Designed miniproteins, single chains. Designs and how they scored, part 84

Each design is a single chain, and the fold is of that chain. pLDDT is the mean over its residues in the fold that is shown.

## One batch from the design tools (miniprotein)

Design m2929
Fold by ESMFold2-Fast:
Structure m2929 (fold): chain A 83 residues (1-83)
Amino acid sequence: DAAARAARLAEARAALLEAGMHEEASDGGVLATMLVLLERRGEKSERVRELTDRVLAGERSVTPAERDEMDLLAYEALKEAAK
């Protein structure tokens, strides 16, 4: 459901911005969010690592869908850190 995904993504981005983990209109904001995600979870999922490595390498091969995925993963980590 595209509408449900869009609503969840909007909620995730609002929470990340409030927590200082997401920067609007900044290429560095996505990388910073992923680095915080990796640090807070204490794990490096293969997918998170792949996305972070590509952004860090400057290739910028992250698609809008992959960027959405990164924000959702960071939001889950933020919710877990609140426990």
Scores: mean pLDDT 62

Design m2930
Fold by ESMFold2-Fast:
Structure m2930 (fold): chain A 73 residues (1-73)
Amino acid sequence: SPEEEIKKLERLVKELEEEVKQLEELEKELKKKYEETKDPKIETKLLFVTFVRNSSLHLKEEAERRIEELKRE
């Protein structure tokens, strides 16, 4: 059922929003630490966290797009 799929996707969107929120906070902390230390290992961690955050955002956008498609049908 489209309604069942929408509910599952809405739950996924909420989970991804929470993950993105946590990753944004971690990114902020790592940026501060990198500014203080200039440690290349922290820079690498920051790049990885940014990559994961962007990936989660893309997945969220795809889920939201799918919800809109299902609501139009």
Scores: mean pLDDT 87

Design m2931
Fold by ESMFold2-Fast:
Structure m2931 (fold): chain A 57 residues (1-57)
Amino acid sequence: MEEIPLEEFARSGRPPIDSVSGKAISDEAIAAGKVYVDPEKGLERYYSSKEDAEAAK
């Protein structure tokens, strides 16, 4: 899993949505770089927790 810096989300103009809950990931988590992404699936899936991201594999 990779941490994404806040600047990349600001550049895209799209808030990351947690793939498990369907809710926007908090600004604090984004600022801390605690957004987990699975780039290997070719789909931008975002998770607020590492455990949820690993369960989705």
Scores: mean pLDDT 58

Design m2932
Fold by ESMFold2-Fast:
Structure m2932 (fold): chain A 65 residues (1-65)
Amino acid sequence: MQQQILQQAEQLLRQLLETKSPFEALQATLQYTQQQADAAGLSQEQKNELLQQAAEIADRLIAEK
């Protein structure tokens, strides 16, 4: 489940980076990740871990630009 959310978040970020600023793309991607974690019923601790992983993926993709 978490891996699927992270893969979807990475794809969303890649799409948003084509039309949005890196900051806007990051914000939208983190918001999406949090919504998916909430829908999956993850604990606050698990949500924090998932958000950190999503942010790390975003930093990597933004650096590749």
Scores: mean pLDDT 79

Design m2933
Fold by ESMFold2-Fast:
Structure m2933 (fold): chain A 55 residues (1-55)
Amino acid sequence: MSREELEIKATKEMKAKIDAYRAAHPDATRQELIDAALKISREVWKKLDEELEKL
C-alpha cells in the first residue's frame, strides 16, 4: 500500500468520524465540535504515522 493511499484513507476516516460526531451531538457547541475534531485528527494522524513507519 502506498503512502498516498494511506493518506487518502486517513482523510476519509477523519471526515467520517467528525461527521458521525456532529450527527450524534446535534446540540454540541462550536467549541465542542472543534475540540472533538482536534482529538479525532490527532488519533487518525497517529495511526497514519504508525502505518507509514511500517512501509
Scores: mean pLDDT 80

Design m2934
Fold by ESMFold2-Fast:
Structure m2934 (fold): chain A 83 residues (1-83)
Amino acid sequence: SALEEKVLELIIKAYEEAKKAGMSREDILRVVATLAEVFEMSDEQKRKVAEAIGASLSAIREAQKAPDSEKTEALVKLLKAVK
């Protein structure tokens, strides 16, 4: 759907901005995992995101298990970097 395409585009943009900011792969995956939770993405949608960013579905699922504090820290790092 058009909404699913826009969500994918937003996540790819967040990934690109995090890379430009020099964020670690672990923090980048936490950002992506948090966005996947916020948008209530299915495993199929998460797999498409994983393919687009050069990751695996299992990597996104592992990042989703991180404490909320660590996910929040990764998002704060991204937001500070994209000012």
Scores: mean pLDDT 80

Design m2935
Fold by ESMFold2-Fast:
Structure m2935 (fold): chain A 73 residues (1-73)
Amino acid sequence: MIEERIRELEEAIRRGEEEGLEEEELEELALRAVELAYELGTIKSVAPVNYSLGSELERRLHELMRKKYEELR
């Protein structure tokens, strides 16, 4: 279920924001986000709320990736 996967991804991102993420954990979250975004793209016309939630989580993931990129770069 898309909603459940969004919730799980959001929870993982939240934990990463609180505890800090390692590169391997970031890569795993990125892969999950890509898969979720692809699925949300498929149902965007019939489930706008799910699409919006996925977009917000993708933004948060991008922020985490940007932060790590700046720290590691």
Scores: mean pLDDT 63

Design m2936
Fold by ESMFold2-Fast:
Structure m2936 (fold): chain A 106 residues (1-106)
Amino acid sequence: MYEEALEKFKKIAELRKEYKETKDEKILEELKKLVKDFALWAGLEEEDAEKIAEAETSIQTAVLNLLILGLKLGKLEEGVELAKLLLEDEEEALKRAEELEKKLEE
């Protein structure tokens, strides 16, 4: 699971870099689709996945990082919960994410 998620994350990161250079709307639409597909694959509900895909790039990146972090730790459900929290309370979600990252360093 983690390897598959990492490949999806890398594709999203590459397309974001390309969009910054080109400003191509087609790339933006492809990004939105990939972000939604990734969220659905991770186990978020369609409504939440759509909200994430429509969110600002910074919020999308934070959500994807939380899902990847959860996968690395074998705690995908916690990653999904934090991603949902990020849509409601960004500061609290980021605080909890930092606590999870400390466990990954071990």
Scores: mean pLDDT 73

Design m2937
Fold by ESMFold2-Fast:
Structure m2937 (fold): chain A 84 residues (1-84)
Amino acid sequence: MPKIKKIEVKGEGNKAVLEVEAEGMTGEHAAKIIKKILEKEGYKVLKIEIVDENHAIIEVESEKSAEDIAKILEKEGYNVTLKV
């Protein structure tokens, strides 16, 4: 079944950077799913970059809430790795 296989979250100053790996769907589609979740929680998505068919990078406006973003995505059932 199509799924988001892995998300890596890293804090970078005033933003969080999320690297998304998808299986059975495009990285772009997976990134849009994550964007919708984070925007519902009040986060602002700054940019989505398509790396390849199954990988995308999402930049989120975040002053030091990479840990909170990781917890939100883990609660939604995703496999999340936090780089601190």
Scores: mean pLDDT 82

Design m2938
Fold by ESMFold2-Fast:
Structure m2938 (fold): chain A 73 residues (1-73)
Amino acid sequence: SELAKKFVATVEEVLNENPNGIFIGIKKEVVEKVAEKVRNSDDPIKAVGEVADELGLSNEHKILLRMAVTSVD
């Protein structure tokens, strides 16, 4: 979906700006897995929640990722 592509592009941009590869307090490897799941989904917001739960992310990180997806439209 277009939202998924925009979210992935935003994540890549933020990670490029961070020397240690952290996006909103989340490590690059974790964010990459979220981005890959989101890229393959027609509902990016739900996909983020599912992956965050699978990876054991905090509720705070889950909320931040969902907000990031919503903000890239």
Scores: mean pLDDT 70

Design m2939
Fold by ESMFold2-Fast:
Structure m2939 (fold): chain A 98 residues (1-98)
Amino acid sequence: SPFIDQAQQHLQQAQQSQDPQQTIDHISSVSRDIITYMRRNPNPSPVVLQQMIDIVDQGIQILQQYRQQFPQYSSQFDSMIQYLSSLRDSLMTRRNSV
């Protein structure tokens, strides 16, 4: 899917970024790509749902690492982690729906 491919590219950009604001911007783009996919594809396959969950999990891991390195940005990282965790829960609920 082009949106999943875009999400993976934004995730890679976040991983390569050394700037906390750029990392937040890239992770924000990841979540936007996933939400756009879900709006256009209300019944994604379990494989695609798992790919989106894996991308979100990697995004959370990146933000947690940056939170430790840049505590002055903790409120922005906490907000994004909370948002991604909610998105992850939504995706897991859909994956577990038969």
Scores: mean pLDDT 86

Design m2940
Fold by ESMFold2-Fast:
Structure m2940 (fold): chain A 72 residues (1-72)
Amino acid sequence: MAPKLDESHAAAVQQMLDDLGLEAAVTVELMQALADLQAEAEERAKTTPDSELAALAEEVIARVRAIAARHA
């Protein structure tokens, strides 16, 4: 059986997650969208000429802002 201390900690964590409910789900979706954007940006950076890296960085920043605004 789990130790009583771990049991009380697990219950408190579960209660916090339950209270967050849909907010937790929205946070997961936001984090996934940002992870997908990071993967895309890293792949594009590998094939982007140095002269265009500044433009790519500005595009990524704009897309991060758009994702954050959508999930606000």
Scores: mean pLDDT 64

Design m2941
Fold by ESMFold2-Fast:
Order: C-alpha cells, then sequence, then structure tokens
Structure m2941 (fold): chain A 61 residues (1-61)
C-alpha cells in the first residue's frame, strides 16, 4: 500500500466518523495523523497537514 492510498483511506475514515458524530474517535484519528505527518516525507507531510486542518475545522465547527 502506498502512502497516497493510506492518506486516502484515512480521509474517508475521518469523514465517516464526523458524519456519524463520533467526535472523540475523529479527534483520536487527528492525533494519529499528526504523528504520521512528523514521520513523513515533505510531500506527504503537506497532504497530511491539509487533512488534519480540514478535519479539525469540522470537529470545532
Amino acid sequence: MTMEEVIEILEKRGEELLAQGRLDAAENLIRNLEDLAKQSDPEYKKKLEELIEKLRKQVEE
């Protein structure tokens, strides 16, 4: 599985959790994404940070 496929799966999971109102699970996923971003190449780090911001905005608003 490529990093691009992993990011796509995590995005879909995050959207599903938010749609179900599972905010605590979505927050846990965001924390996992932050840890993954710290260990990722710059190209993937940017994509992960964009996903983190998108999900955090939906959790807060």
Scores: mean pLDDT 80

Design m2942
Fold by ESMFold2-Fast:
Structure m2942 (fold): chain A 79 residues (1-79)
Amino acid sequence: MVEEEERGNLIIETIKEEPETVYVYDKETKEGIAVLIKTSETKVLLINLKTGEQREIEAKTLEEAKEEAIKLTEEEYNA
């Protein structure tokens, strides 16, 4: 199952199959900005597709991690 939503200039796709994954795209260019992968019951791996930087964040659900990643991405790309 794939869920799609728009947040500002971003498109967010959530794939609810294992491993649970969220893709963040630029709305105009369709370029990948970030991907979130659920790695454990309490951790999500955030990959910045523009820089290659990887960061683990503590989240019980992919939805919690998604909100944090959108916040960080909006601060970087709306500035």
Scores: mean pLDDT 72

Design m2943
Fold by ESMFold2-Fast:
Structure m2943 (fold): chain A 81 residues (1-81)
Amino acid sequence: EIEEIAEKAKKLVLEAAKKFGNEEVAKVLEKDSEDAESLPDSPEIRKSADLLRKASEYAKKGDTEKAAELAGKAVRYYLKS
């Protein structure tokens, strides 16, 4: 279900930050935000892109837990679109 997928995404972001570092995770999240913005415009997709960009900013600042939470929320909005 959507909640399980979002929780999995959160865990993957935390794991990736440990293996590759926060700066690399921030780059990936920024790219994902840009990709989402290229999709057909919808409130859910727009919210998802916004959350991914915010997650990237928090990852760059070293707030990995906040970045993971926001990435999970972004996945929830994306799957509702």
Scores: mean pLDDT 80

Design m2944
Fold by ESMFold2-Fast:
Structure m2944 (fold): chain A 96 residues (1-96)
Amino acid sequence: GDALTRAKIEADATVAMAMLVAWVKARDNPEMRERILEALARIAEAAAALEDVAAVEEVTKRVEELLKELSKASEEEFEKLVERLEELAREVEELA
């Protein structure tokens, strides 16, 4: 009930913050920014379909870890971060 709703709200907020960080950090690399934003959008959509609180909380934790890395990332690190976000999107889509 309420726990699942709260977990989904926290996931949405975390993804939104990651999107904002990506918009600022990758502003000089539009192609990489678009890929990060697309991967985050896929994660948000897939997480919204999840019915298990623990699964939603794990997605939020993994996005928070990637957000922390993205906030400190150099341009050379963006490719690896995008690949990790795209892998997370695939994993969450398989759970949904």
Scores: mean pLDDT 85

Design m2945
Fold by ESMFold2-Fast:
Structure m2945 (fold): chain A 74 residues (1-74)
Amino acid sequence: KEEIKEHAEKARELLEKYSPEIQELVDKAQEAKDYEKLKKVQELADELIEMASNYEKLEELEKKLEEIIKTLKE
């Protein structure tokens, strides 16, 4: 129970750390009307939610967040 709680808290910290950059990049993609990019990012976000629900390693969650940022910067 405690390990699950600690994992959830650290996962939340990672999301909060990356959220401002992701939001700025999503706003830019929306302004550019790059709907294909936004669709791909939504699919990656859905995968991230599934990974977090399955208690995947924090390192793997961070890699998925980095992949979202990389996709948005393309």
Scores: mean pLDDT 78

Design m2946
Fold by ESMFold2-Fast:
Structure m2946 (fold): chain A 86 residues (1-86)
Amino acid sequence: SAVMAGDLEAVEEAAKQITDPELRKQAEQSVKDLRDALEQKKKAQEAFEKDPSRENAIRLTGASLREIGAAVNVALLLEKEKRLKE
């Protein structure tokens, strides 16, 4: 799955453990962006479940891609932190 509640908690904790304060702020903002994307996907999923139209399917697909993009951004920031420590 792209994001689960446990996965979101894990990345929030990873962001808090970043030692560079500026990178930590960037990671925390990216986690917030991921949370917002997850909420939009939930709304799109609920709309699709009520009315499985082509329009709602396209909306759900778009929201899912945005969630994946936000998750990738968080992962790249966490990877950057690891590389800076090395």
Scores: mean pLDDT 79

Design m2947
Fold by ESMFold2-Fast:
Structure m2947 (fold): chain A 84 residues (1-84)
Amino acid sequence: MSAEERRRLVEEAKRRIEEIAKEAIEQVKDRPEFQKEIRDTLEDAIAAMEEALATHSPEMLRATLEREISSVETVAKVLIKEAE
């Protein structure tokens, strides 16, 4: 895997979690604390993805990206349900 391919995978994953977070923030618009938790989770996930880009093998990078996407998605789902 080239350095360009690694960057592309991370940018695609970042775009996906940003989209998930944006939609979730709109769903919990009446709960500012939940919006903050979603943003904080997004920022932590982005940081983990950038670290993996620098340090992980291709297989470990893919696994980290999938895990971080799943983490953002799970937090979003939980907070949307709690906002009901």
Scores: mean pLDDT 86

Design m2948
Fold by ESMFold2-Fast:
Formats: sequence, structure tokens, C-alpha cells
Structure m2948 (fold): chain A 80 residues (1-80)
Amino acid sequence: SLEDELAELERRYQELEKKIDEIIAKSTNPLIKKYLEDIRNALRDALAYAQRHPSPEAVEDLRELLEFAEKEIEKIEKQI
């Protein structure tokens, strides 16, 4: 169901946000910090939108953004 999908994405967001915050705390590179903060803010806004206007389209947009962010974080973790 749409509600179950949104709940899954909310859980994925929380896990990813925790990982982003850990990398920001450990990093001394201001460009990496800014990039990660921008990703976190975009995810937060997309999640808030999907929560306020739940639709298959909003949920899919959030899923795609989460998948993109997860891959970007993996790349950054491998370089640190």
C-alpha cells in the first residue's frame, strides 16, 4: 500500500540521515559537509512533501532521490 511504501521510505531516510550526520561530524572538508547538508535538506523536503501530499508520484520521487543519495553516500564513504 502507499502508506506501507511511505513508512519504508521514512525508515530509509532516518537511517541515511544518521549516516550523513556521522560523516559530517568526522569530515574536515567544508565542500563535503556542504554537499551532504544539501542532500539531507533535499531529502527532508521531499519526505515532508510526500507526507503532506501522499501520492504514487510523490512516493516514487522520494524513492528515486533516496536511491541517488544512498549511492552518493557510498561513494563518499569509500574516499574517507
Scores: mean pLDDT 87

Design m2949
Fold by ESMFold2-Fast:
Structure m2949 (fold): chain A 90 residues (1-90)
Amino acid sequence: SDQDIIALAQQLLQASGEELRRLVREILEKYVTDSTTLSRVLSSLWPIYQLDPELFDRLNRAMRTAADLIDAGVSREEAIERGVEVATAP
């Protein structure tokens, strides 16, 4: 539900350091599969954009990075870790 997604966004906004990395990793593990499904996933996460556009942009870039790497034949584990780095970069 939109409320569950908003609660997730609030957790992300309050998190820092390793806790933030952990939450981002869990999101990528749950939602990212490949680039063909990415638009549907991002549409379902639209309530995050309404709450915090910067957070949505970070997650969008992370998910696109992971999905593109999976499409290129990189392991899902490695692709997710690259996505975590994108979402948590300064």
Scores: mean pLDDT 79

Design m2950
Fold by ESMFold2-Fast:
Structure m2950 (fold): chain A 75 residues (1-75)
Amino acid sequence: DKLKKELQRKYASYYTAASINRSGAEVNRRLARERRARGDLELARRFEEDARGNEEAAKINLEKAKKYEELYEKL
């Protein structure tokens, strides 16, 4: 029971983190396009870098979520 609840809390947390990172990536991609359209290439590049970081974090958190979900299902 304790272990099952801990695993459920962990995979739920990682799914939430992945969702937040994905949303952050979308916002940063939009901001990058807006800045590039205005000719602000330096700021556009910064937002593109932030978006890539968020996309990678989302992928890692999703993989962790799936791993803990699999452990939960085995109980």
Scores: mean pLDDT 90

Design m2951
Fold by ESMFold2-Fast:
Structure m2951 (fold): chain A 75 residues (1-75)
Amino acid sequence: MKGEAELREAVALAEARREEVEADATPAQRALLEAARLAVEEGLEAGVAALRAAAEPLLGENAEKLAEKFGAFFE
């Protein structure tokens, strides 16, 4: 994936600060971090699908735009 190195680095930083990130993260930020982790572990399509599903109750119509941008960023 393009941006895979940046995504792996971001996930590693989040894991290193996991307690801090979990305590301070908004529901939308938690959904994005989980989608990024899943994209690293299971592939981009799984991450995009997870982000869309998790973001839909939080962002409504904007969830699809967020998932589209996430996927396009790593194409």
Scores: mean pLDDT 67

Design m2952
Fold by ESMFold2-Fast:
Structure m2952 (fold): chain A 81 residues (1-81)
Amino acid sequence: SEKEKEIEKYARVLEYLRRKEGLSQRETAERLGISKATLSRIFKQAREGKVEVSDKTAERIKEEAKELAKKNNIDISKVSL
């Protein structure tokens, strides 16, 4: 669905930006309120073109990705992955 494609893009952007910021996967998971294992699964699924997450987790991922993008002067709407 369109929502699944959107969360895939945001999750991929989040993985890129957290690496650029030097944030560990564990630290990023803590910020999202999920386990490191869950975040690892989400990043893997996003790279594979499929993401299975709750709406609440999807919203948290989008918010964190937007915050990190703003800090790095990146417009997510213009990012092609």
Scores: mean pLDDT 83

Design m2953
Fold by ESMFold2-Fast:
Structure m2953 (fold): chain A 84 residues (1-84)
Amino acid sequence: SESQERALRVAEEARDKSARERVRALIDLVVELNSIASLGDIARAAGASRATVSRVAREYEAQGKIVRLSDDVIMAADWQPEPL
C-alpha cells in the first residue's frame, strides 16, 4: 500500500540522517585530533554505507576541513606529523 511505502521511506530517511550524524561526529574527531582516517573504518564504526561516508567527506572537503588522499583515505587539512 502507499501508506507502507511512505512509512518505509520515512524510516529510511530517519536512519540515513542518524547515520550522517554519526559520520559527522567521527570526521569531526579526525579533524580535532589532526589525524588521518580510512573511510571504510569510519563506515564500520558509524554503521553507515560507504556512499553516506563519501557524501559527508565531500561536505568537509568543500569546507576546507579535510583533504582526500585517495578514494578510501582522508586527512585533516591542518595535518602535521607531531614529533613523539
Scores: mean pLDDT 79

Design m2954
Fold by ESMFold2-Fast:
Structure m2954 (fold): chain A 85 residues (1-85)
Amino acid sequence: APSADEALRALLGALQRFVRALVLDTGEDLDALLEELEAAARLAVPLLPKSTIDRIIAEIDALAKAFPQHAEELARAKEILEKLA
């Protein structure tokens, strides 16, 4: 089983890849990246304190305010974390 630190790094890596693809329009499949994010979150959320998950959700909210054109797709990432928290 992954450690909490390994699971957190995987979750942040998946989230960073999704945000980069979305904001920079890299042409990557956003639905596939959200599935990777959900898989990482399913492993990470049970291992991490609620305060860490709440901070990640707050960062997604901040990104949605900075990039309102991407708010709907960022909300999908947020909902994955909220459902598992």
Scores: mean pLDDT 86

Design m2955
Fold by ESMFold2-Fast:
Structure m2955 (fold): chain A 71 residues (1-71)
Amino acid sequence: GSHMAQAAADAARGERGAKIVKAFNKAYEWLKEGKMTDEEIIEYLQKEFGLSPEEAEAIVRAAKVQIEDDK
């Protein structure tokens, strides 16, 4: 049989990855709109998605790179 217990743990990690993708998309939208500062976006990502400061900063940084590529 498949490793059911390990598959459940890996699914939980996948859910965390899905949260990161949603946070990235929101950071991208807000940066593109220019309605919020980088600091405000970082704080919001921490509150809404339960991200660490380091994770939120990394997401904002990645979203900025994507916006520059789209210009």
Scores: mean pLDDT 74

Design m2956
Fold by ESMFold2-Fast:
Structure m2956 (fold): chain A 61 residues (1-61)
Amino acid sequence: LREELLKAIGELLDALGDVLDAKLELEKNPSPEAEEKLAAAEAEAAAARERFREVVEKVEK
């Protein structure tokens, strides 16, 4: 369970980094590709946040 928690934290941090990178790219060069990349990164971050929440609930119980 602790290893799962550390993995979930790492995945969440990576996903948040991807979102920031995609936002910066969209700000400098607005394009349909950049918008799609940002949407994909935000979806990945939402999924990672949900996984983190599930793992936290397991280690608390």
Scores: mean pLDDT 81

Design m2957
Fold by ESMFold2-Fast:
Structure m2957 (fold): chain A 65 residues (1-65)
Amino acid sequence: SALAVQYLVRNAGLSEEQARALVEMLLDPSVSEEEVVEWLVRETGYSREEARRIVAGARHFLEAF
């Protein structure tokens, strides 16, 4: 959703393209959580722990809003 993309850009420092890709992967049932985390580490250079927090926050936002 557009709101989830804006949340990620403002709160996780992601580009709009990265935020959209993350949301699409989180909504794809064929993509595992570890695959999303490893992708985010490669794209951003964040630690795995930071990437896991971003993924958890994105999921929480998608479920709550």
Scores: mean pLDDT 83

Design m2958
Fold by ESMFold2-Fast:
Structure m2958 (fold): chain A 56 residues (1-56)
Amino acid sequence: PLPKSNYTTIWLEKLLEKGGKNPLLATMAGHFELLSGESVENAIKLAEKYAGVKLS
């Protein structure tokens, strides 16, 4: 598995590419979910919810 910081960078890049809303806020929400012990899948879903776009 990737380090948590690598997920944050990848999500930010994908959200910017897809024209997501509030890409920094969405990425930070996912990042804090990972720090709280949530799964990568749940963190991605939270980031997608805030950004209004899919990362997968």
Scores: mean pLDDT 74

Design m2959
Fold by ESMFold2-Fast:
Structure m2959 (fold): chain A 99 residues (1-99)
Amino acid sequence: SEAEKKEQQEKALERLAELLRVPLETVREFAERSKEDVRAAWAELLARSLGLPVERIEALLERAEEEDLDADELLERLRELGASEERVAWLREAIARLE
């Protein structure tokens, strides 16, 4: 049912917010934006989580699609862009727990 789908979505957003250590409102904004543009939504979420310029993350995500980068390669490039080791570790744990 639509009510059950909304409950599952809300729980998924709460879990994502905890894993990325961002406010729940940030993840809700991500979910709405992802309906229009999934890559732009991820770029904005990662920019807020990692404290990096959104334009640099957008360029990285475009290259990740072109080069078929795996999660570890993407995380390494985020670190090279200036993401803190602590923030990259949080994101790595989030990815592992969502698999």
Scores: mean pLDDT 78

Design m2960
Fold by ESMFold2-Fast:
Structure m2960 (fold): chain A 64 residues (1-64)
Amino acid sequence: PSQEEIDEEVEATLYLIKGHLAYQAKDYETAIEWYKRALEAAKNDPEFQKAAEEMIKKLEEILS
C-alpha cells in the first residue's frame, strides 16, 4: 500500500474511534458526525464505508 492509503486508513480509524466513544456516551448526534468523517476519509475502503454507513443509519433511527 502507498503512504497516502495508509494515512487515509489511520484517519478513518481515528474518526471511527471518536464515533464509538460518542456512541458509548449516548451522544448520538456527535457519533453520527464522527462516523460521517470516517466515511469521507475511507474513500478506498468499501467495507469500512459500508460499516460506517450502517452505524450512521442505526443512530439516525434512534434519533427519529
Scores: mean pLDDT 77

Design m2961
Fold by ESMFold2-Fast:
Structure m2961 (fold): chain A 85 residues (1-85)
Amino acid sequence: SSNDTQIQLIQIITDEGIYARKNKNGPLLSNTVKTLDGLADDFRSQGQDDLAEKVRELRDLILDPNATDEQIREKTQEIIDLIRS
């Protein structure tokens, strides 16, 4: 996939996770987590271990009830910056 496609995908997943958290939608949140785990596994299978680790950190923030939307978006930006590097 192009870098732009990967960036768009991670942005969509992040917005879904934030939406699920705000609306207390447990099934949607669970699906977001599964999607992030799949993405991390895909990056790891391609030897992109740093990207895989950052995606797992994003998953953990999305699951953390004390994490802010700003912290989640900041982790997403770290992933985007790494994809662009």
Scores: mean pLDDT 89

Design m2962
Fold by ESMFold2-Fast:
Structure m2962 (fold): chain A 55 residues (1-55)
Amino acid sequence: STAARLQAQIARLQENIDWLRKAYADSTKEQDKEALLKAIKNNEASIAALQSRLA
């Protein structure tokens, strides 16, 4: 179903965010931290958009 596919995409994005947060915590370079933070925000925005489609 469409809902199942959206939920699977959300789960993958959540896994990506977990990995990115770990990378952010381990990073010492400001430039790398900024890039990782942008990636986290982009994935969070994608999750929000997919969740809106489930509502």
Scores: mean pLDDT 87

Design m2963
Fold by ESMFold2-Fast:
Structure m2963 (fold): chain A 79 residues (1-79)
Amino acid sequence: SQLQQAQQLLQQAVQLSRQGDQADEQGKKDEAIQLYRQSRDLALQAVDLLRDSPDFDSQTLAGIAAILASVNDLAIKSI
């Protein structure tokens, strides 16, 4: 289902965001930026996949994914 695919994309985005945090903590700024960009892009793909799904679960997941994309964008701008 689209919901299941979006859940997988979001799980991958969360993992990449965490790897970005670890790279940033280790002073690997360029690696952190690339990981945050990959995370943001996957989160935005999850939002796009759920765009036409009006059910509560899909809209909730889309909201969570949009927040993650925004957090990663802010992290990139803070480096």
Scores: mean pLDDT 89

Design m2964
Fold by ESMFold2-Fast:
Structure m2964 (fold): chain A 99 residues (1-99)
Amino acid sequence: HHMTKKKLQQQGDDAYSKGQEALKKGDLESAIKQVDKILELAEEALKEGLYDLAFELASKAQQLGQEILKKAGNDKKTILRAIGLILRAIGLQEDAKRG
């Protein structure tokens, strides 16, 4: 359990850092890819019963999704993708609180 938590935490922190760097460069496609990865890691944390980690990862995904939304401008496709990521992140945070 401890080793699984450490591995997921490290992968999540790496994806979050890469997402932030992509946002700084205006690379919204790469930022979206990193948010998708963080959400997958949050889902894995939920399956492993790591509720605090799942909540942390989903919260980080929501933060990046909100930043993507702010930077999307008038790109309707990117706006809708960002909204979808934010809603998934909120849902995972609620699931983590129920555990």
Scores: mean pLDDT 89

